# Ledger of designs, part 16: designed miniproteins, single chains, continued (4)

Each design is a single chain, and the fold is of that chain. pLDDT is the mean over its residues in the fold that is shown.

## One batch from the design tools (miniprotein)

Design m12530
Fold by ESMFold2-Fast:
Structure m12530 (fold): chain A 92 residues (1-92)
Amino acid sequence: TLGKGENEEELERGLIRGKIIDKLDEALANSKTEEQIEKQLEEIRDWLLNELHLPESKVEEIIAKLKEVIDNPDNGSLFLDIVEEITELATS
């Protein structure tokens, strides 16, 4: 009862960020073959377009970056950059 709009916005942003992390982490964990990679990227593209309502141009940029992360899984900085970009777009 003491929370105001700013606190609710921060909580919503945190929840969305958490969902994005979980979704991308699961996709990366299931991307072991070329067929699996294609399927996971298609599912993420669909999720970004239909559930998060992101612009198609931004979704394609994000998918390209995700493919780079899948090819280079030790690049944790790129993974976090993608999460933050999606979070910002989804909460704007």
Scores: mean pLDDT 78

Design m12531
Fold by ESMFold2-Fast:
Structure m12531 (fold): chain A 103 residues (1-103)
Amino acid sequence: SMEGLKKAVQASIDLSRESLLKLFHPKIVELLPTITANLFKAGEIPEPAKYTPGQMAVMALYQILTGEKVDPSVPLSTMSVTVLKNLHKSEEAVPLAEELAKR
């Protein structure tokens, strides 16, 4: 369920909250469970049964920081590296994060 996915992503965040807040804008961390669930509902998470809630959250971070939809041909490891390369875009990505959370 959508609520189950939100709670699972939130639990993953809570285990590493302090570290995430050092890397990402607080608003992105706050909205990440809702955004991940909204992307899942929209069918924008490819092959969701293959991924953990934490891995789906990485896909959501990829879309937030790049503005690009997740390409199923791109490995999760490549998306993780792209997220790390785009940490400097965290503040400018807040408006897109708020838009994705409203869906």
Scores: mean pLDDT 83

Design m12532
Fold by ESMFold2-Fast:
Structure m12532 (fold): chain A 97 residues (1-97)
Amino acid sequence: MEEQRKIVSLLTALSITMAGARFSVELEDFEGAVIDAETALELIEELEKKKELLSEEDKELVEKARKELIELLKEVIEKTKDPEIKERAKKLLEKLE
């Protein structure tokens, strides 16, 4: 029962964090986008550790978020002029692949 509450909390946090990351990219705040992406990856990893407790719909939501995060990081790498932010985004992509 407590584990199901944690899953709902993690899925909600992931949804909010992904929305924040997308908004940061739209504002060309690539540092903010990378910070949100780091948080999103941690949430995805925590949800994947609990995969046996996830419904098929929840698994699809996590996979969709993972794919969206990959595309978001590729966009940050292409558009950022900051070599440190570019390196951070590349390291996150390697962990997602």
Scores: mean pLDDT 87

Design m12533
Fold by ESMFold2-Fast:
Structure m12533 (fold): chain A 81 residues (1-81)
Amino acid sequence: TIIVTPDGVTIVDENGNVLGQAVVDPYSGELRGLLDELKKALEYTKEVKIIISSDVPESLKQQVLSAAKQAGFNIVSVETI
């Protein structure tokens, strides 16, 4: 599962263990290192659920969706909360 907040992204396994994190760069608004962290997580699962907080900017949402697809994940669901 990929969890998206305005401050960054957390990648967790089925047991809730953190596999990776990427923090939003306050100067650019970009998630640096997200693609590399997603590629590392791909070795554990190819199918992901993405949970996006409702307060996440659209640009950040697009960065996460693009990076997950580029890394090679099969996106099973996208939920906004």
Scores: mean pLDDT 74

Design m12534
Fold by ESMFold2-Fast:
Structure m12534 (fold): chain A 72 residues (1-72)
Amino acid sequence: SPTEREIARLGTVFGILRGGVEMSLKLKDLSSVEEMIRQLEEIAEQLRSLGDLGLAQKAEQFVAQAKAQIAN
């Protein structure tokens, strides 16, 4: 369905942004981390609105962990 394809697309982008956050944290590029966190928050909201609560929760948990890392 179009919904299933959009969820798959958002899941792929989530994976790419997760890797980007991990790399940018290693490089101490905090401005890139903050921008990617913002994009991940938008993805989590879209996943929740499309009904993929499990993937939305995973994205929300990753955002919370990344925010905690940059706050210290």
Scores: mean pLDDT 90

Design m12535
Fold by ESMFold2-Fast:
Structure m12535 (fold): chain A 88 residues (1-88)
Amino acid sequence: SREENRRKMREVIIAVAGVELIRMGRFISPESFSDEETAELDRIADELHRIEAQIWALVQAGQPIPDELVRRARELERRAREIYRRSL
């Protein structure tokens, strides 16, 4: 349904926003993140942006958003938040 697609898209947008806020934090306090953690955050952000692009393409085509894309976005956000918690 359109309502279900809106919910799923909102969840992915929130995940992207959360990860970008974490990445912005590293520019304020770069010493809080290792080089490996910085590289992992960049890889997470890149994959989330690809998922967001796929979701926009599906919505434009009038197709349902697969649960797999939402699940993957949640997993990526969870991993980014774990990195952030370690930086505190």
Scores: mean pLDDT 85

Design m12536
Fold by ESMFold2-Fast:
Structure m12536 (fold): chain A 96 residues (1-96)
Amino acid sequence: MELLKKAIEKLKEALEAFRNGDTEKAVQYLKEASDYLAEAARQAEKNGDLDTAVELTLLLMQVSLLIKNGVTDPEEAARVLENLIKRAEEILKKLE
């Protein structure tokens, strides 16, 4: 739970950085979020929660694609990131 909450916090910081035109800082926050998501997925797998591990791994892959493709359109990146944050928050609620 705590790692996923930290990942969501970093995704929200990345979103605000994109909105402020700070693409370099936004990418740094996305990298930090990806590290927390990777560890959260690993812990879910170790706990036998394979459904959550798969959902977190898919979220991690989408964050990684945002980093690798570069931010050619910050407005589009922000919209994608808003959807990823919503999905991450829904995963967190399901684990309650």
Scores: mean pLDDT 83

Design m12537
Fold by ESMFold2-Fast:
Structure m12537 (fold): chain A 94 residues (1-94)
Amino acid sequence: SEAIEVIEEALERGLPLDVAVFKVVALWAKDEEKMKAFEEYAEKNKLPSPEQVALLMEEARKQIDEALKEMGMTPEEGDEILEKRMLERLKEVL
């Protein structure tokens, strides 16, 4: 229910840290107070913040775009693949 409990439960279950953070971001995306509390907790415990997760997703997208260019595909197709992959990971932990 709280971000701290969600992350600790996910880590205890052996889930990757990025998946735990995505689960929290998806759950609390529209709750400003909870997102702020999570950002403060993440900074204190050196966990990826929602901003750091967004940066990692942007870097992953650039790598996918580069691979897609080698295969003759468009960047828009890369965005769809990344979104589907993230949703599948979230479904596994929800």
Scores: mean pLDDT 57

Design m12538
Fold by ESMFold2-Fast:
Structure m12538 (fold): chain A 91 residues (1-91)
Amino acid sequence: MKVEMTPEQLAEMAEKALAEEDLQHARFVLAIAKANGDEAAVEAVLAEFLAETKDPKQQAMLEKLTPYLFEAAKTGNLTEADERLKKEGAE
């Protein structure tokens, strides 16, 4: 299933995740929303997250999700990126 999402819809998802006290998920959704479909902007935002995240496991997870985040930013489809983040972040 492919769902086109606007930055506003991504912000709503981030707000919902934050209400569930899932700050890392909210940050991820906001990063995609800020990129607004621009791959270079996604890379810049991810670089900031990697610089702030000192945990090697979290850095590795972000690196593995990078191609899905680029696709999500360009197509507005968060399904695969969100699913992978939740599955790997549930540990």
Scores: mean pLDDT 59

Design m12539
Fold by ESMFold2-Fast:
Structure m12539 (fold): chain A 88 residues (1-88)
Amino acid sequence: SEETRKLGHELNDKNSLKDLAKAYRELKDTNPILYETVKAILEDVAKELGISLEKLIEWAINDDVEGLRKNSKPEAKNTLDSVIKVLD
């Protein structure tokens, strides 16, 4: 999707998915508006990959590329490849 492609560009910096996952955990109590924005981005990625938000956060923070590959739906290969490129 266009949203997935845009997200891929936003995640194209060094460990951007991991940085977003960390921000999601840190911003909940400090900046609710930015937290909701980061949450929406991560929820869209999780939905496209067919996994839960909590598992996406866990695997991203731990650089668990194999967990992401194994649990993502086959139709999401292009989204998954874009996500993984920013973890490597």
Scores: mean pLDDT 71

Design m12540
Fold by ESMFold2-Fast:
Structure m12540 (fold): chain A 55 residues (1-55)
Amino acid sequence: MADEIAERVLRLIDEGKSLTEAALEAAHWGLKQGATPEEVSRGVARAIAEVEARR
């Protein structure tokens, strides 16, 4: 689940969402899919690290 949450954050950013909006939407989606809070936290952190590395 963490990888899928990270992928969704990056996709939402590419669609024009801010990092904060993308992270909140992806976290909410992950929880609805049955992800644990730990998986959500890890996924969002991974997406942030990737954004920092790319930009």
Scores: mean pLDDT 81

Design m12541
Fold by ESMFold2-Fast:
Structure m12541 (fold): chain A 81 residues (1-81)
Amino acid sequence: MTKEELDKLYEKALEEMRRAIDEAVAQGKTDEQIRQELARLFGKAVDELKKLGASDDEIASFLSRLAQEAARLYREAKARV
């Protein structure tokens, strides 16, 4: 896969996670439920990368960034409540 494809998938994953977190918080879901939703989306992203032929290095880099941003988005969404 190309850098452009990887960057596009990353932006899509971030947008999807942000929306899921915001929606879950707005619906009054618990912190644990929100973390479970994030875990599901995280796993889905890994599966999509593997299906597209991403290398282990590309997957590791993607996961590192995604996990860090997921934590930030979660805290940001909670700050709105």
Scores: mean pLDDT 78

Design m12542
Fold by ESMFold2-Fast:
Structure m12542 (fold): chain A 87 residues (1-87)
Amino acid sequence: TFVITLPSGGVVENMDIVIGSNREVKIIVEEGAVLKNNTITIKNSKLTIIAKGQVINNTFTLIGPTSSLTIENTENFTGVTITNTNV
C-alpha cells in the first residue's frame, strides 16, 4: 500500500489525479488540510481516503472491475460525485 499524507495547512485543489493499474493507495487528509475540486481517476486500483480534514467537491471516476473507493470519516466529505464508467 502506498500512503500519501496531506498535512495540516496543506491544500490540493483543481488537480487531475490518476491512480494507475493494480495499485493500492491510501490518502490521509489530516485535520486542517483541504482536498477540493479535484478529478480523481481510479484505474483497476483501490483508493482509501481518510478524511480527518475537509474533502469538498471532488469527482471520482472508477474504471475497471477491480476499482474501489473507500471513504473514512464521511462527515468531512461534501459535494462528492462518483462515476463508474464500466457499469
Scores: mean pLDDT 82

Design m12543
Fold by ESMFold2-Fast:
Structure m12543 (fold): chain A 70 residues (1-70)
Amino acid sequence: DLLEKLKKIKEELKEALEGKKKEVTIELKDVELSPEEKKLLEEIDKLLLELAPLVKEGKLKITILAEKPP
């Protein structure tokens, strides 16, 4: 279930912001998204922007297997 995978990714990114995770892997298929799934992806993208300074400092590793347009 893609919705559940996106919810799990969001939760792991929140844990990374809290300093509870040091590594997060995101695996996404290029599939048609429901409005709910699109909203979760937007929230994930926002969390990734907030985590970017930690990634640049080498304090957090994020691996994304699917490319997203800006």
Scores: mean pLDDT 74

Design m12544
Fold by ESMFold2-Fast:
Structure m12544 (fold): chain A 94 residues (1-94)
Amino acid sequence: MSALELLDELLKDPRLKPLLEEYTTENGQVISKENSLASSMRNAAEKFESLGLTHVSSAEALKGYLDGVLTQNPEDSLIAKLTRILLEVLDELE
C-alpha cells in the first residue's frame, strides 16, 4: 500500500471526515470544503513517494509527517487535535 493510498483510507474514517470538511486553515481561515490539512498531508505523501524510499513503510512515513505537525503546532491547536486522532486511526489500521 502506498502512502497516498493509506492516507485516502485514513481520511475516510468517520471520526475525521466531519472535522476535516468543517475546518480548513491556510495562512488565514478559509471556510471551504477543501481541507488544507488533507492537502498538506497528500503533498507530503507524494514527496515521500517521489524519493523512492523502499525501506520505510507507508505507515511509518505518515507517522513521521504527523509527528512533525505535532512538533510544529501548539498542543491545544485544532491541527494538533486532528493530528492526534489521525495517529490513533493509523495505529488501529496496523
Scores: mean pLDDT 61

Design m12545
Fold by ESMFold2-Fast:
Structure m12545 (fold): chain A 67 residues (1-67)
Amino acid sequence: RAAETRERILRAAVEVFEERGPAMTPSAIKEIARRAGVSVGTLYYFFPSAQALREAVAKRRQEELEA
């Protein structure tokens, strides 16, 4: 449910980060929401700022590299 939605957003964010670089622009945020199948409002519910989302992506990428 909520954890699954957060994971979908984070996975989509990692993909967009890898394709377009680390800048969480409004265009990147909209694309992340689209890929995750959520509204931009739902994305900001789980990640209150573009900075929070960028930090979560960096942490996930580091965890995947270390696995």
Scores: mean pLDDT 77

Design m12546
Fold by ESMFold2-Fast:
Structure m12546 (fold): chain A 110 residues (1-110)
Amino acid sequence: MVKVTLSGDTSVAEGETAVVTATASGEGPSRILALGLQRTDGSAGVAGQTGPGSGAPGFEATGSGSTATALIKNAKKAHTGVVYATGAGFSKDSGLPVFSGSAGLAFTVT
């Protein structure tokens, strides 16, 4: 089984940048596949891929491999919610995903 964990800033003031790091770990090679933000106001979160940017203002996800970082730039109270991550474990022989995992981290803008 792949284990996904989230760590970093759980609370920031409005206008600040929050940094949240996702890590995938398992018995073989593992990767973070996606990072996103699900807001408490009921708005759809911005799903980021691990790679250059998420394409949406205020949320960026970067990185590849077993660790990826999400930046919530110029944080707004509306960004309050849950940062979520999904990951996969990969077969060393085929390179194909064989396991999946997910995690959530509560996030607040004051």
Scores: mean pLDDT 68

Design m12547
Fold by ESMFold2-Fast:
Structure m12547 (fold): chain A 91 residues (1-91)
Amino acid sequence: AEEAIEETAEKLAKILGEEVAEAAKEITLKVLELEPSVSPEQAAEITALSGLAIAGVISEEDFEKALRSLGLSEEAIKAALEAVREKRKEL
């Protein structure tokens, strides 16, 4: 899963900048601590969605809905939302 996260973060860095890409990577790794059964494809999607949410390209509601559609637990979704909000305060 880490390779898929890294590849997605590289693509995000070119579009949204390196700080957003690193923040998205950190959020995905935090989600994987709660949901270790997440596939590489799901990890890549979580990374992309986290970057878009940090950058304000998608709403928090859209982000939450997308994570729920990936089958993540409410605990993992809540952790990801809190992490996006925290990273937005730092950037």
Scores: mean pLDDT 82

Design m12548
Fold by ESMFold2-Fast:
Structure m12548 (fold): chain A 99 residues (1-99)
Amino acid sequence: MKTFAIALDLKDADKVAREQGITPEELRRAVEEAAKKIREKFPDAKVTVDGDRILVVLPGVESEEEARQIAEEIKKIVENTLKEHGIDADIEVRVAELP
């Protein structure tokens, strides 16, 4: 089993939120809500929010393919949570195996 880092970068989320009349505080709340949902679904994962980026460190993964499938599920959680708050932002996902 391996440990993977999954990084999600919310591209232009501040600009998209502003265009939709959403405050920086509302955007922050939406991102923190998404992080909470990720923690609830993946309790063994360490989830960190850093501005427009969410980092998920996921232990006990069998393969890179499994890590990529989990990354897509996490992306959907973030996208759906942001949309519930009226934010339609593009999310870039990066997956890397940790040593």
Scores: mean pLDDT 83

Design m12549
Fold by ESMFold2-Fast:
Structure m12549 (fold): chain A 71 residues (1-71)
Amino acid sequence: MRIAEVRVERSERDGKTVLRVTLTLSDGSVREFELVAPDAAAAEAVERVLREGVGESVETAFLRVEETLAA
């Protein structure tokens, strides 16, 4: 399954940056989820990885997000 569109909304909660992510997939389905980043720099890196993930498989994009948050 490929990512067709990414929408990210940023907010702060309890000193952490929260990303609300909406993915539109190549089959027209929509997935919504939250990611909690330890700081704004990590949140920016995750947003960039997700935007670069348009046209990639969902699995590949999520692995890169996990790597970004774990580093």
Scores: mean pLDDT 78

Design m12550
Fold by ESMFold2-Fast:
Structure m12550 (fold): chain A 61 residues (1-61)
Amino acid sequence: APSPATQAMMDGMLARGKALGLGAEVEALVAQYKAAVAAGDWDKARDIVDELSTLLGSAAG
């Protein structure tokens, strides 16, 4: 299971994504992140976090 800090980060990214009109895209990436963590694929989980950060940063300006 993800740590409480990681879960809070994901919840924050979901909220931010919805505020920016990217809720569906962020939800899909968060779901992929949770699947990667459940599979023990930490490299993929890290890559998805980087994708989320890039997406939200690009959309926010």
Scores: mean pLDDT 77

Design m12551
Fold by ESMFold2-Fast:
Structure m12551 (fold): chain A 72 residues (1-72)
Amino acid sequence: MSPEEAKEFGKRAGTVAARTLAEKGVEPEKAVELSEEAVERILRGQGASEEAVKAGKEAAREAAEKVVKELE
């Protein structure tokens, strides 16, 4: 998985995870953290490079932060 592919995955997965956590009443900061962790675990489990993991993690955090801000 390239860093570019990981970034696209992170955006999609981070958005879905953050929305699901927010719907369950998880606080915004924690929803962002858990979404970021979930994406990191998935990418590491798939054998992604450190560069790809970092790109996906950053994209997931950014997407999750946008979701929680929109819900305010």
Scores: mean pLDDT 82

Design m12552
Fold by ESMFold2-Fast:
Structure m12552 (fold): chain A 88 residues (1-88)
Amino acid sequence: LERLEELIRELSALDGAHPSKMTPEQLEVSITAGVYEVARAVLLTVGRREGREDREEATREALRRVERDLGITEQELIDRIEAAIAAL
């Protein structure tokens, strides 16, 4: 979870990069990985000024939802986020 939160913060910093500067391939990888959905869920919990435990639990619930709906595990999601960031 700590690594996933770190990667989501890195991705959020890249949210200032205009989508028009991303290649179609880079954008497709990010969307397909469900990266934006998980990042959004974590950012919403951080914005509430909840403690770390509360943020981690909300992140776990978001990951369970992603796994249930998309079949993507936490480790697979981490791998895909790292690949997406490296491609930018």
Scores: mean pLDDT 57

Design m12553
Fold by ESMFold2-Fast:
Structure m12553 (fold): chain A 100 residues (1-100)
Amino acid sequence: TEIMKYFKEFQKIVEKAWKELEEKYGPLRDLSPEERAKVFLELIKKVTEEMAKKFSPLVARDFATLFIKLAYLEGKRLGVPDELIEKTYKEAKEIADKII
């Protein structure tokens, strides 16, 4: 029950952050893989900061870790170049660690 409340709020934060980033950069489908990577890094930052603010750094860390891993797996499935995936994964982890 408690974890489902955190997950619902996480989903809302992610949806809001995606909307703001789509307004700033335009539709993801129209972006290069490199530009999409930059958007994902901004997304990780926005989501981690908001989760830390609303709940705690511990909760934010766990959700950021899950989100980064899911993005890594999805990037591989979508055929994004390994070099870009590895670089983005490393940068996303560094961003989350600095906020938490």
Scores: mean pLDDT 78

Design m12554
Fold by ESMFold2-Fast:
Structure m12554 (fold): chain A 74 residues (1-74)
Amino acid sequence: MLSLAERLTLARVLVGEAARLHNLSPEETARLTAEVERVVREGHAAGLSLEELLARIREVLAKHGVDFPEVRIL
């Protein structure tokens, strides 16, 4: 299972990609990052699966009017 540090790294990558796609300001990106990191820490402490955690991240992004970035792995 992914550690808290690995989950936070994944969350930061997802927020960075979403910010790039939606042309968010540095201030907007910082606020979104802080909220997503809080959700990740709370979800990890609650024992959520990676899929459940990604669903919560998607909800935070949607609240800020940002679509969840699609990542294709070969």
Scores: mean pLDDT 76

Design m12555
Fold by ESMFold2-Fast:
Structure m12555 (fold): chain A 89 residues (1-89)
Amino acid sequence: SEMEEYRKKLKELHKLVEELFAKKPDDPLGIVKEAIEEGKRLGFPEELAEELAIRGLGYLAEKAGNEEAVKVAEELALELEKKKEEAKK
């Protein structure tokens, strides 16, 4: 049942990222910020919410051919990887 609740929350977060991207495609940083806050509200750890938000943005941006949003998602993904590597040290 915990897996079912996780899937429901994941779908809600994905739907939110899609809605935010549709409304504000020129504000990729704002999309990620709002998605992180809602992910945390849904009960995801902040680090996981950030990863899911960045991945969702990247996927939607690539599908839409929005090169500027793709670049932002890639830069945020690299920054997240650096944070994870520093946390392991």
Scores: mean pLDDT 83

Design m12556
Fold by ESMFold2-Fast:
Structure m12556 (fold): chain A 73 residues (1-73)
Amino acid sequence: SLKEKVEEIGKLVGEAIKAAREGNFDKAYELVDKAVELLREYLKEHSSATDEQIDAFVERVRERLLEILEKLK
């Protein structure tokens, strides 16, 4: 379900923030990549948007998550 997928992505983002706070940025970046790829897969299966629109949106989400992690340094 959408709720289960949002919860899964949210958990990965939360784990990434925790890893960054612990100084483990390698793990934080890996968790962001996993979260972003799950979002991309979900949107491509369930959205009527084009692949180009989905990829552009997902890359904007990645950039925002990385900005959050950088502020934790």
Scores: mean pLDDT 85

Design m12557
Fold by ESMFold2-Fast:
Structure m12557 (fold): chain A 79 residues (1-79)
Amino acid sequence: DEAKRMAEFEKAYELAKQNLNEVQKVEDSELEQRTAYIKEKMSKSEIDEWESMSPLAQENEVYNKYEQLKKEELKRLAE
């Protein structure tokens, strides 16, 4: 049981590191590429809400989604 738990933890840790690296790599790209990446990870309801926003609010939402994704992966790494 402990060995299985440790194996699952290490697997989750490596995935979190890979995801954090991917998020950081895309965050360094142009706004349009960042928006496309975030939009692909959004649910249909989140996309509909995002498209109803003003351009400034859309940019702020993309920024907030990036910060949330990084925070989620960092939280997994910290355990």
Scores: mean pLDDT 72

Design m12558
Fold by ESMFold2-Fast:
Parts: C-alpha cells; sequence; structure tokens
Structure m12558 (fold): chain A 97 residues (1-97)
C-alpha cells in the first residue's frame, strides 16, 4: 500500500494534479499514523518522499520541494497535525505554479 500511494503521488505531481497529489499524501499520512509499520518500512517510505522532493528541487520546483520536505519531517516526528497542514500548503503552492 505505501509504494502504491507513493506511485500515485508521483503520477499526480507529474500531471500537475496537485489536488490528487494532496489527497494521496493525506491517505499516506493516515496510513502511516494508523498502521503499525516496521521501522524499515517507515524509513523507506520517508526516504522515497525525500527523493521526490530532491527531484522537484532539481526540476526548479523549489517551493514544492521545501513543503514536501516539511511534510516528511513532520511525519518523522509523528506530528501528524502539522503534516496535514503542510499537505494543504503543498496543494496551494502547486496550484499557484
Amino acid sequence: MVFELISKIIKAINNKDYKSAAEYLKKLADYLESTELSQMEFDIALSLLRMIAAILKIEGREKLAEKLMEFVDAVEKKDFEKAYEYIEEFEKIGEEE
């Protein structure tokens, strides 16, 4: 499920469908909050999201990359309330591009 959601996030971002990207990020955050994942699976999920942020930065989408990194850092800290706020900001930044 995690890799399936990450794949959907990548596809949505590539299609500039930031509404769908935000929805899949919310589903991923919900899954990570509610599911007892192994530490390895959790770390892999965060690493993949950081890789997406790095690619966005290389593509010149620095504000989107920064917001996605803020989301990842919030999830790593188990601050899901803040993670959801960053998803809303990510959607807004994407729509302004």
Scores: mean pLDDT 84

Design m12559
Fold by ESMFold2-Fast:
Structure m12559 (fold): chain A 85 residues (1-85)
Amino acid sequence: MVEELAKKAIEAARAAGAEGEEVEEAARLFAEAMAAKAAGKLEEAAELYLRAAELALEYALKKGLISEEEREEGIAAARELAAAL
């Protein structure tokens, strides 16, 4: 759930031509979350996916792809999904 949201946020940022440090950092955190999940560290994975989603959404807002309201809603949704893991 939170993994899917983080993945989509990063893919949207990349599709917008994103090659900045924020997108690279979000991708790195996503990779670390995948590794943590594979190791059975679900709580750590959830936190890392949430951080990745937050960075990707922040970049999307900065590029004008989403509104501030959509960013807040996205973060809230990611936080709820992370808590459900």
Scores: mean pLDDT 72

Design m12560
Fold by ESMFold2-Fast:
Structure m12560 (fold): chain A 89 residues (1-89)
Amino acid sequence: HMKEVLEKAFEELERAITALVKAGRMDEANKLWEILKKAREAYKKGDFETAMKYALEGLRLAIDALRSLGDTELAERVQKAYEEVEKAL
């Protein structure tokens, strides 16, 4: 369960990063990339609690950035990933 939830969260974070890069939101995209890197490092070490905390931080930043961009569809998709991580925590 935790593994599948985290893998999906990482996919949605990569999607958000791509959207922010395309929109020229490079500072937000770079911040998300660093958070995703930390989440993946924790995940590889089997520290799922730390991986989930970084995933929630990244997903929250992504939701706020995408909403400010007006990408409501992607923001809702990322919000659902956030809710699944919250349920698994």
Scores: mean pLDDT 87

Design m12561
Fold by ESMFold2-Fast:
Structure m12561 (fold): chain A 76 residues (1-76)
Amino acid sequence: MPHRVTATVEAPSRAELDAVVERLEAVPGVTSVTAVPLGPNVYRVTVLTEDREAAERAAELLRSLPQVTSVEVEPL
């Protein structure tokens, strides 16, 4: 069942944001990653996944990062 993961990510540079996106895209079962600016150096990152297991892996990766302040997982 497809899932969506949303997170708030603080990235002081474009390279830091791109590194987070690349790591998420490398997670098996991730189908898309989008980042939308919320303010200076703060982004809403949305991850679409094939299934719950991929969503759990993406959420665990995001929660492991000190620059991530919130992570939500929901079924689609």
Scores: mean pLDDT 83

Design m12562
Fold by ESMFold2-Fast:
Structure m12562 (fold): chain A 109 residues (1-109)
Amino acid sequence: SSAIQEKLKQWEAELQEAVKKGLITEDEAKKLLLMFQLYLALENKDYEKALEIAKELIKLGETSFESGIKAIENKDEKEIEELKELLKAILEDVVKKFEEILGVPQTRL
């Protein structure tokens, strides 16, 4: 949807500014973008897209998401909710750090 595309564009811009300021690496920015995309896919119950994104995160070294792939493949609602909670916590921590250091508007989940 256009609203999801606008949120993704805002998040990507915030990540690019953080890289420019030397707060995160380009590789870390890519992982954080994928984590936000994964969160949105899970919220929309787009499990095919969620699996694609989770596999990409594992290829980038985020092995903690291996259990997440299994949860998504099995459509385990409890484990998917736990994965969403984990993603939200990671993203909200990063957003708070960006607000404090860059003074940029926070992307809200």
Scores: mean pLDDT 79

Design m12563
Fold by ESMFold2-Fast:
Structure m12563 (fold): chain A 96 residues (1-96)
Amino acid sequence: MAEEAQKEAEEAARLGEEGAKLAAQGDKEGNASKYTGGVILATGSGITAGLAGKRGGEEGQKAAEEAGKKILEAGKKAGPAGKKAGEAGYRAAEGL
């Protein structure tokens, strides 16, 4: 269970980082669909990481926390819109 939860959280971190970057690109381009898609991907990935954390016990929860932090840091580096998407992903991962 813990190993599967850790892998799921790592996968979610990767997708969430892509989502945060996509949101930043959409904002820069004035592309509302790209921005919204990025926010949804970052938030959904955070939820996935948080749920994996619940199943993985203490080690799964640590993996979910690290996933949320990675999503947030990628968002911060991408710019203000990326930061907001990253914060949504981070909150989703921790809110569970």
Scores: mean pLDDT 82

